# Designed miniproteins, single chains, continued (5), part 110

Each design is a single chain, and the fold is of that chain. pLDDT is the mean over its residues in the fold that is shown.

## One batch from the design tools (miniprotein)

Design m19819
Fold by ESMFold2-Fast:
Structure m19819 (fold): chain A 84 residues (1-84)
Amino acid sequence: SRTFADMSEEEKAEVEAKAAKELAELEAMSEEELEEAFKNVSEEELKEGIRQLEKLIEQTTLPTVRELLKKTIEILKKQLEKKK
């Protein structure tokens, strides 16, 4: 598996730029759009997704990627609460 340590400075910049774009798109989504996007995702899939993202944050040194992962975890946790 490729790690962030194996990436060039140019590759890191590209990943950060992509993460910034994806973060902005997630922040622009309404509550209703998020509920629709996750309506067919099971509670078990949401729990597993959260665990995987939390592990990835511990291994990630890129600041914008970390913010994207944190925002994604917040969204998944909120969707999980709606299924309880």
Scores: mean pLDDT 79

Design m19820
Fold by ESMFold2-Fast:
Structure m19820 (fold): chain A 86 residues (1-86)
Amino acid sequence: GLTVRLDISTMEEDFSGDLPPIRKDGVIVELSRKDKPHRAFGPDSMSPEDLVAFLQEYVKEQAKRDGTKLKPEADDPSVYTVEEDE
């Protein structure tokens, strides 16, 4: 399965990945190929709680478009595992 990790960071310049980053409402989403976690970076002006909520909704929207289901990990709500129907 594909694991999506939400990294809360204020560093716009600290991103690396196999795909170009996507920007939405001041949030930078770094996409990676399968078997690598996706990362997302938010602005300093957003509270940590609001930033996590924003990133979770963004990741859920992407999964819905891809037809995949996201399962949040019980121990860390910032980490999601994407189950693809094999």
Scores: mean pLDDT 49

Design m19821
Fold by ESMFold2-Fast:
Structure m19821 (fold): chain A 72 residues (1-72)
Amino acid sequence: SPMAEAQAQLRAIALRLEEAIKNLDEEAARKAVEEYLALVKQVHPDWSEEQVERLREIAYEEVEKALEEAKK
Protein backbone atom coordinates (compact mmCIF):
# COMPACT_ATOMS: atom_id res chain seq x y z
CA SER A 1 0.00 0.00 0.00
CA PRO A 2 1.17 3.61 -0.52
CA MET A 3 1.11 4.19 3.25
CA ALA A 4 3.30 1.14 3.91
CA GLU A 5 5.72 2.29 1.18
CA ALA A 6 5.91 5.81 2.67
CA GLN A 7 6.55 4.35 6.16
CA ALA A 8 9.34 2.12 4.78
CA GLN A 9 10.95 5.11 3.01
CA LEU A 10 10.71 7.20 6.19
CA ARG A 11 12.42 4.45 8.23
CA ALA A 12 15.21 4.12 5.63
CA ILE A 13 15.77 7.91 5.62
CA ALA A 14 15.82 8.00 9.45
CA LEU A 15 18.45 5.22 9.55
CA ARG A 16 20.63 7.00 6.96
CA LEU A 17 20.36 10.26 8.92
CA GLU A 18 21.29 8.48 12.19
CA GLU A 19 24.34 6.85 10.53
CA ALA A 20 25.40 10.17 8.95
CA ILE A 21 25.24 11.93 12.34
CA LYS A 22 27.14 9.08 14.06
CA ASN A 23 29.85 9.33 11.36
CA LEU A 24 29.88 13.18 11.48
CA ASP A 25 29.07 13.15 7.74
CA GLU A 26 27.45 16.56 7.20
CA GLU A 27 26.91 15.98 3.45
CA ALA A 28 25.13 12.64 4.02
CA ALA A 29 23.00 14.23 6.78
CA ARG A 30 21.92 17.06 4.45
CA LYS A 31 21.06 14.55 1.70
CA ALA A 32 18.89 12.61 4.17
CA VAL A 33 17.04 15.84 5.08
CA GLU A 34 16.39 16.58 1.39
CA GLU A 35 15.11 12.99 0.86
CA TYR A 36 12.80 13.51 3.86
CA LEU A 37 11.50 16.81 2.43
CA ALA A 38 10.90 15.17 -0.98
CA LEU A 39 8.85 12.44 0.77
CA VAL A 40 6.89 15.11 2.70
CA LYS A 41 6.04 16.89 -0.59
CA GLN A 42 4.88 13.55 -2.07
CA VAL A 43 2.70 12.69 0.98
CA HIS A 44 1.45 16.30 1.47
CA PRO A 45 1.03 17.81 -2.04
CA ASP A 46 -1.41 20.31 -0.45
CA TRP A 47 1.32 21.95 1.66
CA SER A 48 2.46 25.42 0.57
CA GLU A 49 6.06 26.16 -0.40
CA GLU A 50 6.29 28.35 2.73
CA GLN A 51 5.28 25.39 4.96
CA VAL A 52 7.89 23.14 3.31
CA GLU A 53 10.58 25.86 3.64
CA ARG A 54 9.75 26.25 7.35
CA LEU A 55 10.10 22.48 7.82
CA ARG A 56 13.46 22.59 5.97
CA GLU A 57 14.71 25.30 8.37
CA ILE A 58 13.64 23.25 11.42
CA ALA A 59 15.15 20.02 10.02
CA TYR A 60 18.53 21.63 9.26
CA GLU A 61 18.60 23.29 12.70
CA GLU A 62 17.97 19.91 14.39
CA VAL A 63 20.67 18.22 12.25
CA GLU A 64 23.18 20.96 13.17
CA LYS A 65 22.44 20.45 16.89
CA ALA A 66 22.73 16.64 16.56
CA LEU A 67 26.08 16.90 14.73
CA GLU A 68 27.40 19.30 17.41
CA GLU A 69 26.33 16.89 20.20
CA ALA A 70 27.92 13.93 18.36
CA LYS A 71 31.27 15.84 18.26
CA LYS A 72 31.01 16.34 22.07
Scores: mean pLDDT 85

Design m19822
Fold by ESMFold2-Fast:
Structure m19822 (fold): chain A 77 residues (1-77)
Amino acid sequence: SVVEEVRRILEEAGAPEEVIERAVELAQKYPDVFTVADAEELVALAKSLEENTPLDRKLAYRFALMLIEEDLKARSL
């Protein structure tokens, strides 16, 4: 399922548990809006933030999630 794939992608990437649970919640509540592609983009954005800014992993993932959620609100929420 999309939910299981989202969880796997984030767990394998080492995302914080709070970010994994929120992304899973979004995939469950908005299955046509939050997809596997959004989970992959979240990981890519978080890694970029961790590498190119002073944010640690936890803050990078939180900030990436915030940006993804704002994009989703602009598109469909």
Scores: mean pLDDT 83

Design m19823
Fold by ESMFold2-Fast:
Structure m19823 (fold): chain A 78 residues (1-78)
Amino acid sequence: KEILDKIEELAKKLSPEEEAKLTAKILANPELAKIFEKFSEEAKKLFLALELLLEKEPDDEELKELYKKYRESHDIPE
C-alpha cells in the first residue's frame, strides 16, 4: 500500500536528530513510552516515521487507523 511505502521511505530518511526528538516526545507520555519500549528496533523506527507523518497530515484517515493499530498491538500491525 502507498501509505506503508511512504512510512518506510520516511523511516529510512529520518536523521538521528529527528529520531531523537520524536523518541523524546513519545517517551514523555508514560503510556506511549511503555508501548514503545516493547517494539522491535525496526518497529520503533516505523512508529517514529508514522508519528512524523501524522504531525504533517493530521487529517489522513489511513495514518490515524495505522497509528491506532500500532498503539494497540505494541508492535508492527499484522
Scores: mean pLDDT 72

Design m19824
Fold by ESMFold2-Fast:
Structure m19824 (fold): chain A 86 residues (1-86)
Amino acid sequence: SEAERERQERLEIIDKLISYFKEGKINEVGRELRALLASPDPEAQRRARLLLDVITEINKLKVKKQRETGKEPDFVEAAEELKKRL
């Protein structure tokens, strides 16, 4: 189904973001997003929206974890938590 394809794409985005963060390459995410948004291709625009949505959900989980634990927000921990919820 389209929903299952979107779920799989979100999982792949999460894994890529975790990899980029661990490698200190998080700036590559901004470059990829700008390239997708600059494209006139509707598929590129759809991928940009998925990437933005995943980043937004990770940040929401970071804020939630910080409020609940009082600990420094961990991007990788929040990303892995989002992955478990998909």
Scores: mean pLDDT 82

Design m19825
Fold by ESMFold2-Fast:
Structure m19825 (fold): chain A 86 residues (1-86)
Amino acid sequence: MKEKEIEEAAEYARKLAEEVLEEAKKVVEEAAKEAGLSVEEVKEQAIERAVEMAKKMVEAGVPVEEVKKKLEEIAKQEIEAAKKLE
């Protein structure tokens, strides 16, 4: 059943996205200024995109465990990129 797997991947993606955003506060603030959006709007968009990516991977037949691993790798890359800018 894909529904349970999609929900699990989505929850994991949301958790990781929130952790990345918390670690990269300065980058989020700068992105908001450049886009003419609020910090809250940028955070919401980032979380939504992470969740959507996870759902698409599960729907494409990628196992939830592989999706979680890929999301974690992306999160680590985003944090490292943010640290270089801060």
Scores: mean pLDDT 78

Design m19826
Fold by ESMFold2-Fast:
Structure m19826 (fold): chain A 90 residues (1-90)
Amino acid sequence: MSEEELDRVVEEVLRKIEETPISYIEKNFSSLEEYTRKIVDEIADKHGLTDEEREKILARIESINKVREEEDRTQLKAFLDAADAAARAA
């Protein structure tokens, strides 16, 4: 599969996850990671992808999630720092 096809499939997976209510995931799956794997398998089957290509999709999603987790951590710290500064100014 091409890099462009990989990016398109990854975007389709992430879109499906984003459109799914968290309550549905919590009720039907043990983790977000389990749900992600199920969606990757469904989309890979739809596109006739190999097990190796599925692994590449999962690796790309995991990489994106790590970047998002680091950004969320940075944003939370910035929010807490701003709240602390506002409290000191009051």
Scores: mean pLDDT 75

Design m19827
Fold by ESMFold2-Fast:
Structure m19827 (fold): chain A 85 residues (1-85)
Amino acid sequence: MLSKEEYKKKLRESLYRFVAALVEDHRARGVRVAREELVRQITAFLLREVEETKKYFPDKPVLSEEEIREIVEEEVSRVLAEHPL
């Protein structure tokens, strides 16, 4: 089974790719997106996924809201350093 730390690592890698693709898509469409709005949308999505996972897989390691917010903030900041808005 994946440890909580291994799960966090995989989530960060997946988020980085997702956020990078999302930022590039917004640019290609000429849409302006605020950093705070990106963080809000991604955090809300992941919190929903965690609640769904908790309902159906209570024995799986679950990230806290604080851990999810921290990972989202870090990965969004990392993407925006390479792909500024």
Scores: mean pLDDT 74

Design m19828
Fold by ESMFold2-Fast:
Structure m19828 (fold): chain A 80 residues (1-80)
Amino acid sequence: SLEDAELYLSLAEAAFKRGKFEQALVWLSVALPGYLEGGKIDEVLRKLEELSQAPKEAGDEETAKRAEEMIDLIKKMRES
């Protein structure tokens, strides 16, 4: 549900704030279906865009690339 997805997004935000970028990405992945069904995917995209940049500054290019790949996938799904 969207309510459950909002909880998962909050967990992703908490992980991101603690510098746990891979954990944040995992929670965003869990939140994604609820935001798609609720028509609020832009909130997940915003957090993924942050995860595509912030980890690079910390030297975690792998998490940033995975976030970029997820953004690309979501954008393709929205065009369908």
Scores: mean pLDDT 79

Design m19829
Fold by ESMFold2-Fast:
Structure m19829 (fold): chain A 72 residues (1-72)
Amino acid sequence: MEVIVIPESLVTDEQKEAIKKVAEELGIKGRVVVSVWKENGKYHAKVASSEPITPEQRRELSKKVTEVLNKA
């Protein structure tokens, strides 16, 4: 499993590791690319997978990634 976060400067190593763990727990294989941006004081993310994933996996990954990024 490979996780790429763009830009890496907006996330900590701990957050990147948490995102990787979430993707692995959801059974996602291959490469996951997470595009992160900050809007109105909140972090937002778009996720893309190199391998086919189900709509449910995509929704859960996006939700949990956003939660990781906004965890105080």
Scores: mean pLDDT 79

Design m19830
Fold by ESMFold2-Fast:
Formats: sequence, C-alpha cells, structure tokens
Structure m19830 (fold): chain A 112 residues (1-112)
Amino acid sequence: SLVDEVKALVEEALKRIKEAIENNDYDGIINTIKELVDRVIELLDAHPDASKEEIDEIYGLVLKFLSEVAKLVLSNPNITDEQKEKILNTIKEASQRIHDAYEAKKAALDAR
C-alpha cells in the first residue's frame, strides 16, 4: 500500500539520521530530512486517488519522524547549539511543506 511504502521510507530515513548523528554528519541529517519530505510529497502527487485515511496516516508518519529527529538532535550534547538551530529550522520548514501538501490533498478530495 501507499502507507506501507511511506512507512518503509520513514524507517530508512530514521536509520540514516541515526548514522549521520553518530558520524557528526550534520549535512547528512539536513539532506535526509529534505529528501524524505520531497519523496513523500512526490508519492502523494503520483497517487491523486489516495484515500483520506491514507493521507491522514502518511501525514502522521512524517510528523512523528520529524518529532523523533528533533528529539534525537536536542538530546545530543555533541551537536553544537548553532547546528541544532540549523537542523531545527530545517525540521520547521519540512513540517510546513508536508502540512501544505496535506491540506492541498484534503482540499482536492473535498472538491470531488
């Protein structure tokens, strides 16, 4: 299902985030966040007939991912405050992008 595909992408992205954190690869953290959101939006656009239930679940999965990444970053003493701020700003922008995509998909369903 579309939900299972997004779940697999989220699990892979979270693994990449944990590895990037362990290696002090801050650009890897930022790029992984951006790539996941871009890929999820692309999948939603490729599936215009996705159900409201699937869209709601996908949005929840991405928000949970972003929350977990924020928690991992904030709790890590090896990440500088400057790098934390940069990553958290990326999470904020990613959250806005997925929210905008979610609202657009819901509006399209309501117009049918």
Scores: mean pLDDT 89

Design m19831
Fold by ESMFold2-Fast:
Structure m19831 (fold): chain A 96 residues (1-96)
Amino acid sequence: SKKEYLREMLEKILSKLDELEEGKMSPEEFYEEINKIINEALEKFKDDVELQMMLGALETTFASVYLLLKRGKISKEEFIKIVRKAIDEVEKALES
């Protein structure tokens, strides 16, 4: 189902976020991998306006927060916290 696909997508992102937190992945590698995952979902659900808006907002949030990290405006810990919160908000929207 659509919800199952999105749940698996979010679980993949959270798994990679854990690898970033553990130092097994760089912030650049993390951003590249999650961007690929989100873009695959955007292509799969191209006809679903609500999902396009939701996933597009998530992609924009990640890009903005990653830019702040690259510019030294936030810590890696703050980056991880913001990303986890964005994922939690998407999970809550999927339950509605």
Scores: mean pLDDT 85

Design m19832
Fold by ESMFold2-Fast:
Structure m19832 (fold): chain A 71 residues (1-71)
Amino acid sequence: MKLGDTGPRVKELQEMLKELGYYDGPIDGVYDEAVKEAVIKFQKDVGLEEDGVADETTWTVLLNAVAEKRR
């Protein structure tokens, strides 16, 4: 997922970023600049490449971080 993408997976991304405190915008399923900035902040904090692209690696780390917070 990257800037300009839309759909239910982008909504899930927005919800996870909001739960972790990186994103405070609307859960509208639009990967805009605010979502990209939230992804970059998350990637920086977990030591991933700060490209603002939610690839499989970024997605897996997000799922693990959310799972740990829900314990």
Scores: mean pLDDT 82

Design m19833
Fold by ESMFold2-Fast:
Structure m19833 (fold): chain A 68 residues (1-68)
Amino acid sequence: HMEEQKKLIDEHFEYLRKIGLKNVKPEDIPKLDEELERMREAALKVLEQGKTFNEKSYEALKKVYEKL
């Protein structure tokens, strides 16, 4: 359901931020936050259009993180 999917998105992005904070310089935290916010907003938009956020979306996010 949509409510559960939104919760999973929130939890995933909080997790990615915690991991990112350990691996980026303090000066780069704003870039990390901007990228995560951009992707989170896109995921929420997809849910509003009746699609689901799933493992493929999580995999895409992980690939973006690896390039940070």
Scores: mean pLDDT 71

Design m19834
Fold by ESMFold2-Fast:
Structure m19834 (fold): chain A 80 residues (1-80)
Amino acid sequence: MPTLEELISQLRSLLSKEEAEKIKELMEERMPDYDPSKSPKENTIEAVELFLEILEEEVELSPEQQELLEQIRKLLEEMK
């Protein structure tokens, strides 16, 4: 099965340059400061959940993007 990173990379590849840059800026703005008390896994899950939230707010998702989003959500639930 594809990894979380592979699914995210595939989803990002379907975004326009403008959409990708906007999402990156919003991620940097809304991401909380690094918490050393949290595990790398918890930090990764929080970052991916924020990415998906911003994607749904800012991008009109194609059917292919929606399928990838559902796969990412399923994988996140399996990681919790």
Scores: mean pLDDT 75

Design m19835
Fold by ESMFold2-Fast:
Formats: structure tokens, C-alpha cells, sequence
Structure m19835 (fold): chain A 70 residues (1-70)
């Protein structure tokens, strides 16, 4: 279905952003860069929550774990 394809695209975009964010945290990038990446990830989660709240909630928890390391 169209919604299933849209969810897959948003999940892929989220995981790409998550990888970038983890690399920024590992190299101790400036706070501004980390904050921008977190904001972009949150926007993707917000879009996903309109299609699948349960999946969005799970991805939000993963983001919160990375934020604890930043």
C-alpha cells in the first residue's frame, strides 16, 4: 500500500539520520551540529507518527538513548 511504502521511506530516512548522528557523537562534534541532526530526526519521527504511532514511539526511544550520550 502507499502508506506502507511511505513508512518504509521515512524509516530509511530516519536510520540514515541516526547513523549520521551517532558519528557526530562519536567524533564529539560541536553542539550546534548535534542539535541540528536531532531536530531533523525528530521531524522524521513526527511524520512517521501520523502513519504509525507505535513505530514512531520506538524510534523516539532510540533517539533519546543517543541524546544521553551527546
Amino acid sequence: STNDRQKAILQFSYFSLLVELELLVQKKAPKDAVDKAIAEANKTIDQLSKLDKETADKLKKKLDEIKKKA
Scores: mean pLDDT 80

Design m19836
Fold by ESMFold2-Fast:
Structure m19836 (fold): chain A 96 residues (1-96)
Amino acid sequence: MKTFSKIEEAFKYWIEKMKKELDKIVDAERLIRVHLNLAKYAIEQRLDLIAAGHVAFAKLLLPHLDPETAERYQKEIDELIEKLPKFLRDLIKKYV
């Protein structure tokens, strides 16, 4: 069964779709805060795949912030990534 292959393919599609939505974003910092809060909640509920999606979206928004603000959110993103299972950490590193 190619279950992990299907998850990787779905994650790649999700990231590509999110990148297209970035062109429409007016308040990147607010959106990062929303996604990081949702990721924290998902981790606590053991919804690791959902948490990975929210963390990935927050990471994609970092280039839209000033460098000092981006550095603060990057640290929080890195801490959340370390709480995820290895296969999801590897997917984020590969596609984000």
Scores: mean pLDDT 81

Design m19837
Fold by ESMFold2-Fast:
Structure m19837 (fold): chain A 87 residues (1-87)
Amino acid sequence: SLIDILERYLIQRIRKADLPEEVKEELIELVRRWAEALRNRDWEEVERILAEIKEMAEKEKDPKVKEFLEELYRELQNATRQLRELE
């Protein structure tokens, strides 16, 4: 499915990113939760996960990690909107 392709793509991108290992593990878990929530059409859980990533970006002090988190947030938010519009 499109969700499965997006999940694998995002996880692979996170694994290859120049990020602390702990941050990678947390983001991979959040992406997996996001994909599962999308499969279940659990929009409340999707919004909670997006809020968690946004908060991580806001609290992040390393500018390179912050930029990656902000970019990931925008990508997930855009994908969420597009998938929601498809019914």
Scores: mean pLDDT 88

Design m19838
Fold by ESMFold2-Fast:
Structure m19838 (fold): chain A 59 residues (1-59)
Amino acid sequence: GDAAERAGEALAKLPVAELDRIGALSGEQLAEAVERLSGVRLTPEQGAYAVGRALADRG
């Protein structure tokens, strides 16, 4: 599947507290955190979108 899809699947498994912590990061730090947790390299924009979507889906 798409790299963003794989990252989204990994992020969906994280606790809300960890998603919130990652969502507070910016740019390269956000992209790096997503890569470490999902194994997928995203742009900062893609990473921010994926984390934001995961948080929105949780409430």
Scores: mean pLDDT 77

Design m19839
Fold by ESMFold2-Fast:
Structure m19839 (fold): chain A 70 residues (1-70)
Amino acid sequence: SARAEALYELGVRYAKQENLTKAGAALVHALSLDPAYERARAALETVKEAARLMKEGREEEARKLLSTLK
């Protein structure tokens, strides 16, 4: 849906700003509208992994991972 796509794009934009909390929320919302949205699911997994890396002090690895989002 157009709304799920817009939420996906919003989530990717927040992820690039390193606002992982808002990125995750937008991507979860996109998946609530379209549970089969594989791009949103993959992006959410990337955001969760980046958040884990940041908690471990591995900020460069987290940033490189987030750069894969489009």
Scores: mean pLDDT 88

Design m19840
Fold by ESMFold2-Fast:
Structure m19840 (fold): chain A 91 residues (1-91)
Amino acid sequence: ELEELIERLKEFERLAAEGKVSREEYRAFMREFAALPEELHERGLREAARYLGVPVEEVRREIAEAIAAGVDETTIRASLVMLALRVEAEK
């Protein structure tokens, strides 16, 4: 099932690069991915920490500060899930 999510992400990224994704379609995709299981959010958080070379607690603090500053939580959650899926695809 993770393989199906990875293929959906790749297709979406390809369509977006070709300018074939509307604002409404982009928002719908982000909402759908933000609603995926918490395990994928936690995996994305760990991958972000590894990429940046910082502790997971530092990334968690930066996310909390960004949300407090008005960054959309759905966008952050979807981005973490997408990062987890991209890393899984490279195995």
Scores: mean pLDDT 84

Design m19841
Fold by ESMFold2-Fast:
Structure m19841 (fold): chain A 98 residues (1-98)
Amino acid sequence: ATEEARAAVEGAIGTVEDFIKAVKEKNLREASILGVAADILIASALNLTTDPAVREELERARKLLFEAGDAFSKGDYETAIELAKQALEELRRALELL
């Protein structure tokens, strides 16, 4: 595992946790910024690893985060939180494999 890939995944985990908190608090501008920041960190982690198992978990997390963002944009905050929590589980699995 590369140190940079681990740092990017750990950063993504923290950012998604902050996204969930912002959505719960209805801080919509902050949630929007955090969602974009989390996607950038996942994309960075994908560029830093060639391990297919790690990449698969990161791609699943990215898809779940995209779906969370879509639910959030439609005002479905409960679904956005549930999908973001699933993205966190995939990110944690990726971190275990690094």
Scores: mean pLDDT 88

Design m19842
Fold by ESMFold2-Fast:
Structure m19842 (fold): chain A 89 residues (1-89)
Amino acid sequence: MDLVEKIKKEMIEALEKLGGKEAIPQFARDLFLPYGDRELADKAAKRAEELVKQGKSIEEIVNELLDFAVEADTPLGRLIRALTTPKPA
């Protein structure tokens, strides 16, 4: 959806400005720190580091972080879920 695609584009642009793939783990930690505790932020950063080591693109890593936001029930995750879930009949 356009709103989710816009969020992805802005996250990718921010990461490119911060140094690309090398900035991803810290970006993930900073993204999740306000929505939980340090353990949630560290878990997100560890996931991002694993994806970087697997050679995933910035776009693929952003997609995985957004999926993790949904799994962790963050405000961003709730918004994404609402935008991607079919309307109940």
Scores: mean pLDDT 72

Design m19843
Fold by ESMFold2-Fast:
Structure m19843 (fold): chain A 97 residues (1-97)
Amino acid sequence: ALEEAKARVREAVSRFLKAADETNLNSYQSAVAVAVALLGAYLIHVSTDPEILDEAARVLEEGAKKLEQAKGNPEESLKIIRETGARLSELVDRAEA
């Protein structure tokens, strides 16, 4: 269960970064997308709760899907990236509690 949840987050991080790369982000926007992906990677390191990791994977999967739909709109893509990051940050707080 835990290792499966960690694998799901790794796959979701990969999908999220691929979706971000396909939106023609500038260097600053790309850096924000990488920072959000690093929050997912951090959760794999600090969380021993498969429920938190499954929530993180779902958040990243939803973010990736929204980015795929926003393709060609960097401003909308940045909003999606920031929202995904905010949701992951809340999960980090829960994992460290």
Scores: mean pLDDT 84

Design m19844
Fold by ESMFold2-Fast:
Structure m19844 (fold): chain A 70 residues (1-70)
Amino acid sequence: PSPAEAIRLAAQELADIGSKAPEMSEEELRERIKALQERFAREYGLQVDVDLKVSDDRKSVQLTVAVRQL
């Protein structure tokens, strides 16, 4: 895939994880994000950095994603 397409795919998967984040433990969240990061590095040669913010009511999650080609 193109770099732009790979970035969109990473963002989409992270958004899906984020939508489930309020129902997950912090450890489960970190493990799922780490698994995604490792897979994208291996398959696409991309480094995916994620900043996670959970709302004060824990009902919403904001993800800031930075993607770099290795």
Scores: mean pLDDT 71

Design m19845
Fold by ESMFold2-Fast:
Structure m19845 (fold): chain A 96 residues (1-96)
Amino acid sequence: MEAEKEEMRERIERFEEEIEKEIEELRKLLEKGEISEEQYEVALKVAEAMKELAEFVKKMIDEGVPVEEIKKEAAELGKKKAEELKPELDRANELA
């Protein structure tokens, strides 16, 4: 239980670091004119949704929620966020 929570926390922290690096690279691509403002905005929305998921998981860890419940809740939130972003991702692909 405790070891699993520590592993989950480390994975979430690493995930957040990867999101921040991706945002920075996309900003550089936008500045170079290699991507459109619309593509950048969609990517930023995806990144913010992923950060919300990471913060939600960390909050549950801090509140002492069991690992199996955290995994279940995180999966449901992730699925909801993916469905909400699909129209914007499809639009960005059409513009590329």
Scores: mean pLDDT 78

Design m19846
Fold by ESMFold2-Fast:
Structure m19846 (fold): chain A 60 residues (1-60)
Amino acid sequence: PPPTPETLPASEVKDTIAIGDVVTLKDGKTGVVLGVEGDEVLILGEKPEWVPFEDIETVT
């Protein structure tokens, strides 16, 4: 039979990271969370940049 389409809720990542949190990336950069889109986070450090969750070392 054909595969059934699955719909994933878009809110799971927000349980860990919220807008206004300070994050530290694995390369030592820090920034403030401006937004979350799927598995990526918009972080304002020196400039606004989209980074994947796997690049985030810590959240404070």
Scores: mean pLDDT 69

Design m19847
Fold by ESMFold2-Fast:
Structure m19847 (fold): chain A 66 residues (1-66)
Amino acid sequence: DSQQLTQKALDAAKKGDVDTAKQYLQQLADQGDENSEKALKALEENKDSPPETQEKAIREALGSRP
């Protein structure tokens, strides 16, 4: 379920667990989700940013709202 993976990725990012967030986003990308590929890139571009910024970048890339 792509929605479940999306929520798990956002929850992990919010907790500062970047590695777990990347794992869930990679699973979405492996399923052919273009937005998860964008989210992985956004997370890499914000790797030096605080967890709140990383979560926001993932959320925006995935098209989710708070």
Scores: mean pLDDT 76

Design m19848
Fold by ESMFold2-Fast:
Structure m19848 (fold): chain A 90 residues (1-90)
Amino acid sequence: MFAEAKAALRELAARGELSPEAAEAMIAALEEVEAMSPEEAIERAVELLGVSREELAEAARAAGVSVATAAREAVAQGRLEAVAREHGLI
């Protein structure tokens, strides 16, 4: 699901606009989220956002995606933000 994001990170690293270490860590984080079961992603998203499963389902409906997709996007965003902070990007 994050194929475009991973491709963009690889391109930035190839251009020298992002360190290879930061790009590798970000891509690994996205691949870990893609490997999660739907239930694992939902549980982690609920814990991360501090919302109910019903609130997550409502957000998914508003975005026109599945609950599992919305959950993976939330977890991926949190993990990318953590990597970006560790590498001084934000």
Scores: mean pLDDT 81

Design m19849
Fold by ESMFold2-Fast:
Structure m19849 (fold): chain A 95 residues (1-95)
Amino acid sequence: EERRREEAERRSREERERMEELARRLIEESEEDSKKLKEKGEELIKKGEELKETEEGKRLIEEGKALEGTAKLLPELTRGVAEVAAAATSVSLRK
């Protein structure tokens, strides 16, 4: 009688749980990547400061600052993408 509805509801719950787990994993990975990018950015800035007024030093400082900016945004972007993916899944399951 209701087997098809129960199976559809179970599938929808499993997909939601899988998406939540995937989102959590992606956020954790983005936080790790953010830390690595921040450390690399700090290294480039330090090398650029040692070279001071050279064109190469200025370029390294700019690259280091760009990496720090990316590191700051990476967890927020990953969270936003996860939210959009969850919303898209909810809409595609809606009749």
Scores: mean pLDDT 73

Design m19850
Fold by ESMFold2-Fast:
Structure m19850 (fold): chain A 102 residues (1-102)
Amino acid sequence: SAADIARLIAAIDTAIYQLEQIKANVDSLSKEEVIADVSALLDALIETARRLGFEDLAAELEALRDETLARLNAATTVEEIKAVLDELIARLEELKARLEAE
């Protein structure tokens, strides 16, 4: 429904906002804290998508989560962590734009 699309867009907006906050504070966070926070945030977004009936999008978000967490685990510098967060934010913005177009 249009109401469920609006709720999912709001959840994506919240996730993007929270990722920008993690990025802003990354120099003060351990890598393990960044991974834990990003994992929890994406898990919450996946659960929201599933509860609203967006099963295909939930599966896409799970793949994005797994890819993002693997890249964060492989990162060796703060700059690499920031780059992974920027890519995640960009992909969530693209998902949001696809939902807004419908």
Scores: mean pLDDT 90

Design m19851
Fold by ESMFold2-Fast:
Structure m19851 (fold): chain A 104 residues (1-104)
Amino acid sequence: GSHEELLELVKKQLEVVKNTKDPQLLLQQLQLIIEGLKKVKPSKESARLALETGELALEKTKDPRVIQAVLEVAMEILKHTDDKEIILRAIGLALRAIGQLLEL
């Protein structure tokens, strides 16, 4: 179903993010995840992998567009999750992204 499609999408985007430092490619993967999250409520697994993708992207570049996209991933997850561990991880990622934007 749609939840399986979101999980497969996030898995694919995570593999691309693992293998690139190109800010444009990183941004494209994050935007695809954001679009998926807007259409489908994430499972705990898809939320965890989307947050992992954002965390890795912040390690790869200081491009403000990528940092803003990571913040959007965290915010979309927070709108749709009831899982305490996912909520705390998403808040942590959002705060890290905001901190990096303030240093630009």
Scores: mean pLDDT 89

Design m19852
Fold by ESMFold2-Fast:
Structure m19852 (fold): chain A 76 residues (1-76)
Amino acid sequence: TQAYDDLVKLALLIAEKFGESDETIEKVRSGDTETIGQMLQRAFEEESLEEFEKLAKEAGDTPILKQMVEAYKKSS
């Protein structure tokens, strides 16, 4: 789905920012759900809300990414 493609793009930006291995980046690019989830969880734990919002905007600021930012606000 288009929403899943947006999550892949966000997860790629997170993996690149954290300096993840080429193997991890390839798993995200191939749509590995577990690896994508791990990247999103890591950003929720290690990034500030402001930095997470910045990553979501860089990924395209789509409706699903806005929902992820709202989820971060409610969980933090």
Scores: mean pLDDT 79

Design m19853
Fold by ESMFold2-Fast:
Structure m19853 (fold): chain A 65 residues (1-65)
Amino acid sequence: SSAEEAYKEGYKLGYELAKQGYTLEESVNTAIERAVKERGEKLTPAEIAAYAEGARKGWEDAKAE
């Protein structure tokens, strides 16, 4: 689903931003902003939530290692 793809993309970005030293909040906000800008269209609330959840999980996993 598009929400599953959004989660995976958010996860990758959150993981990468964590490795670069960004905070959890900065990483989540960046993932949402980037998704909205890159698609050039309004995302559904479910897709936005999936990007945010993915980014959080990616960030947490990167910091746990």
Scores: mean pLDDT 82

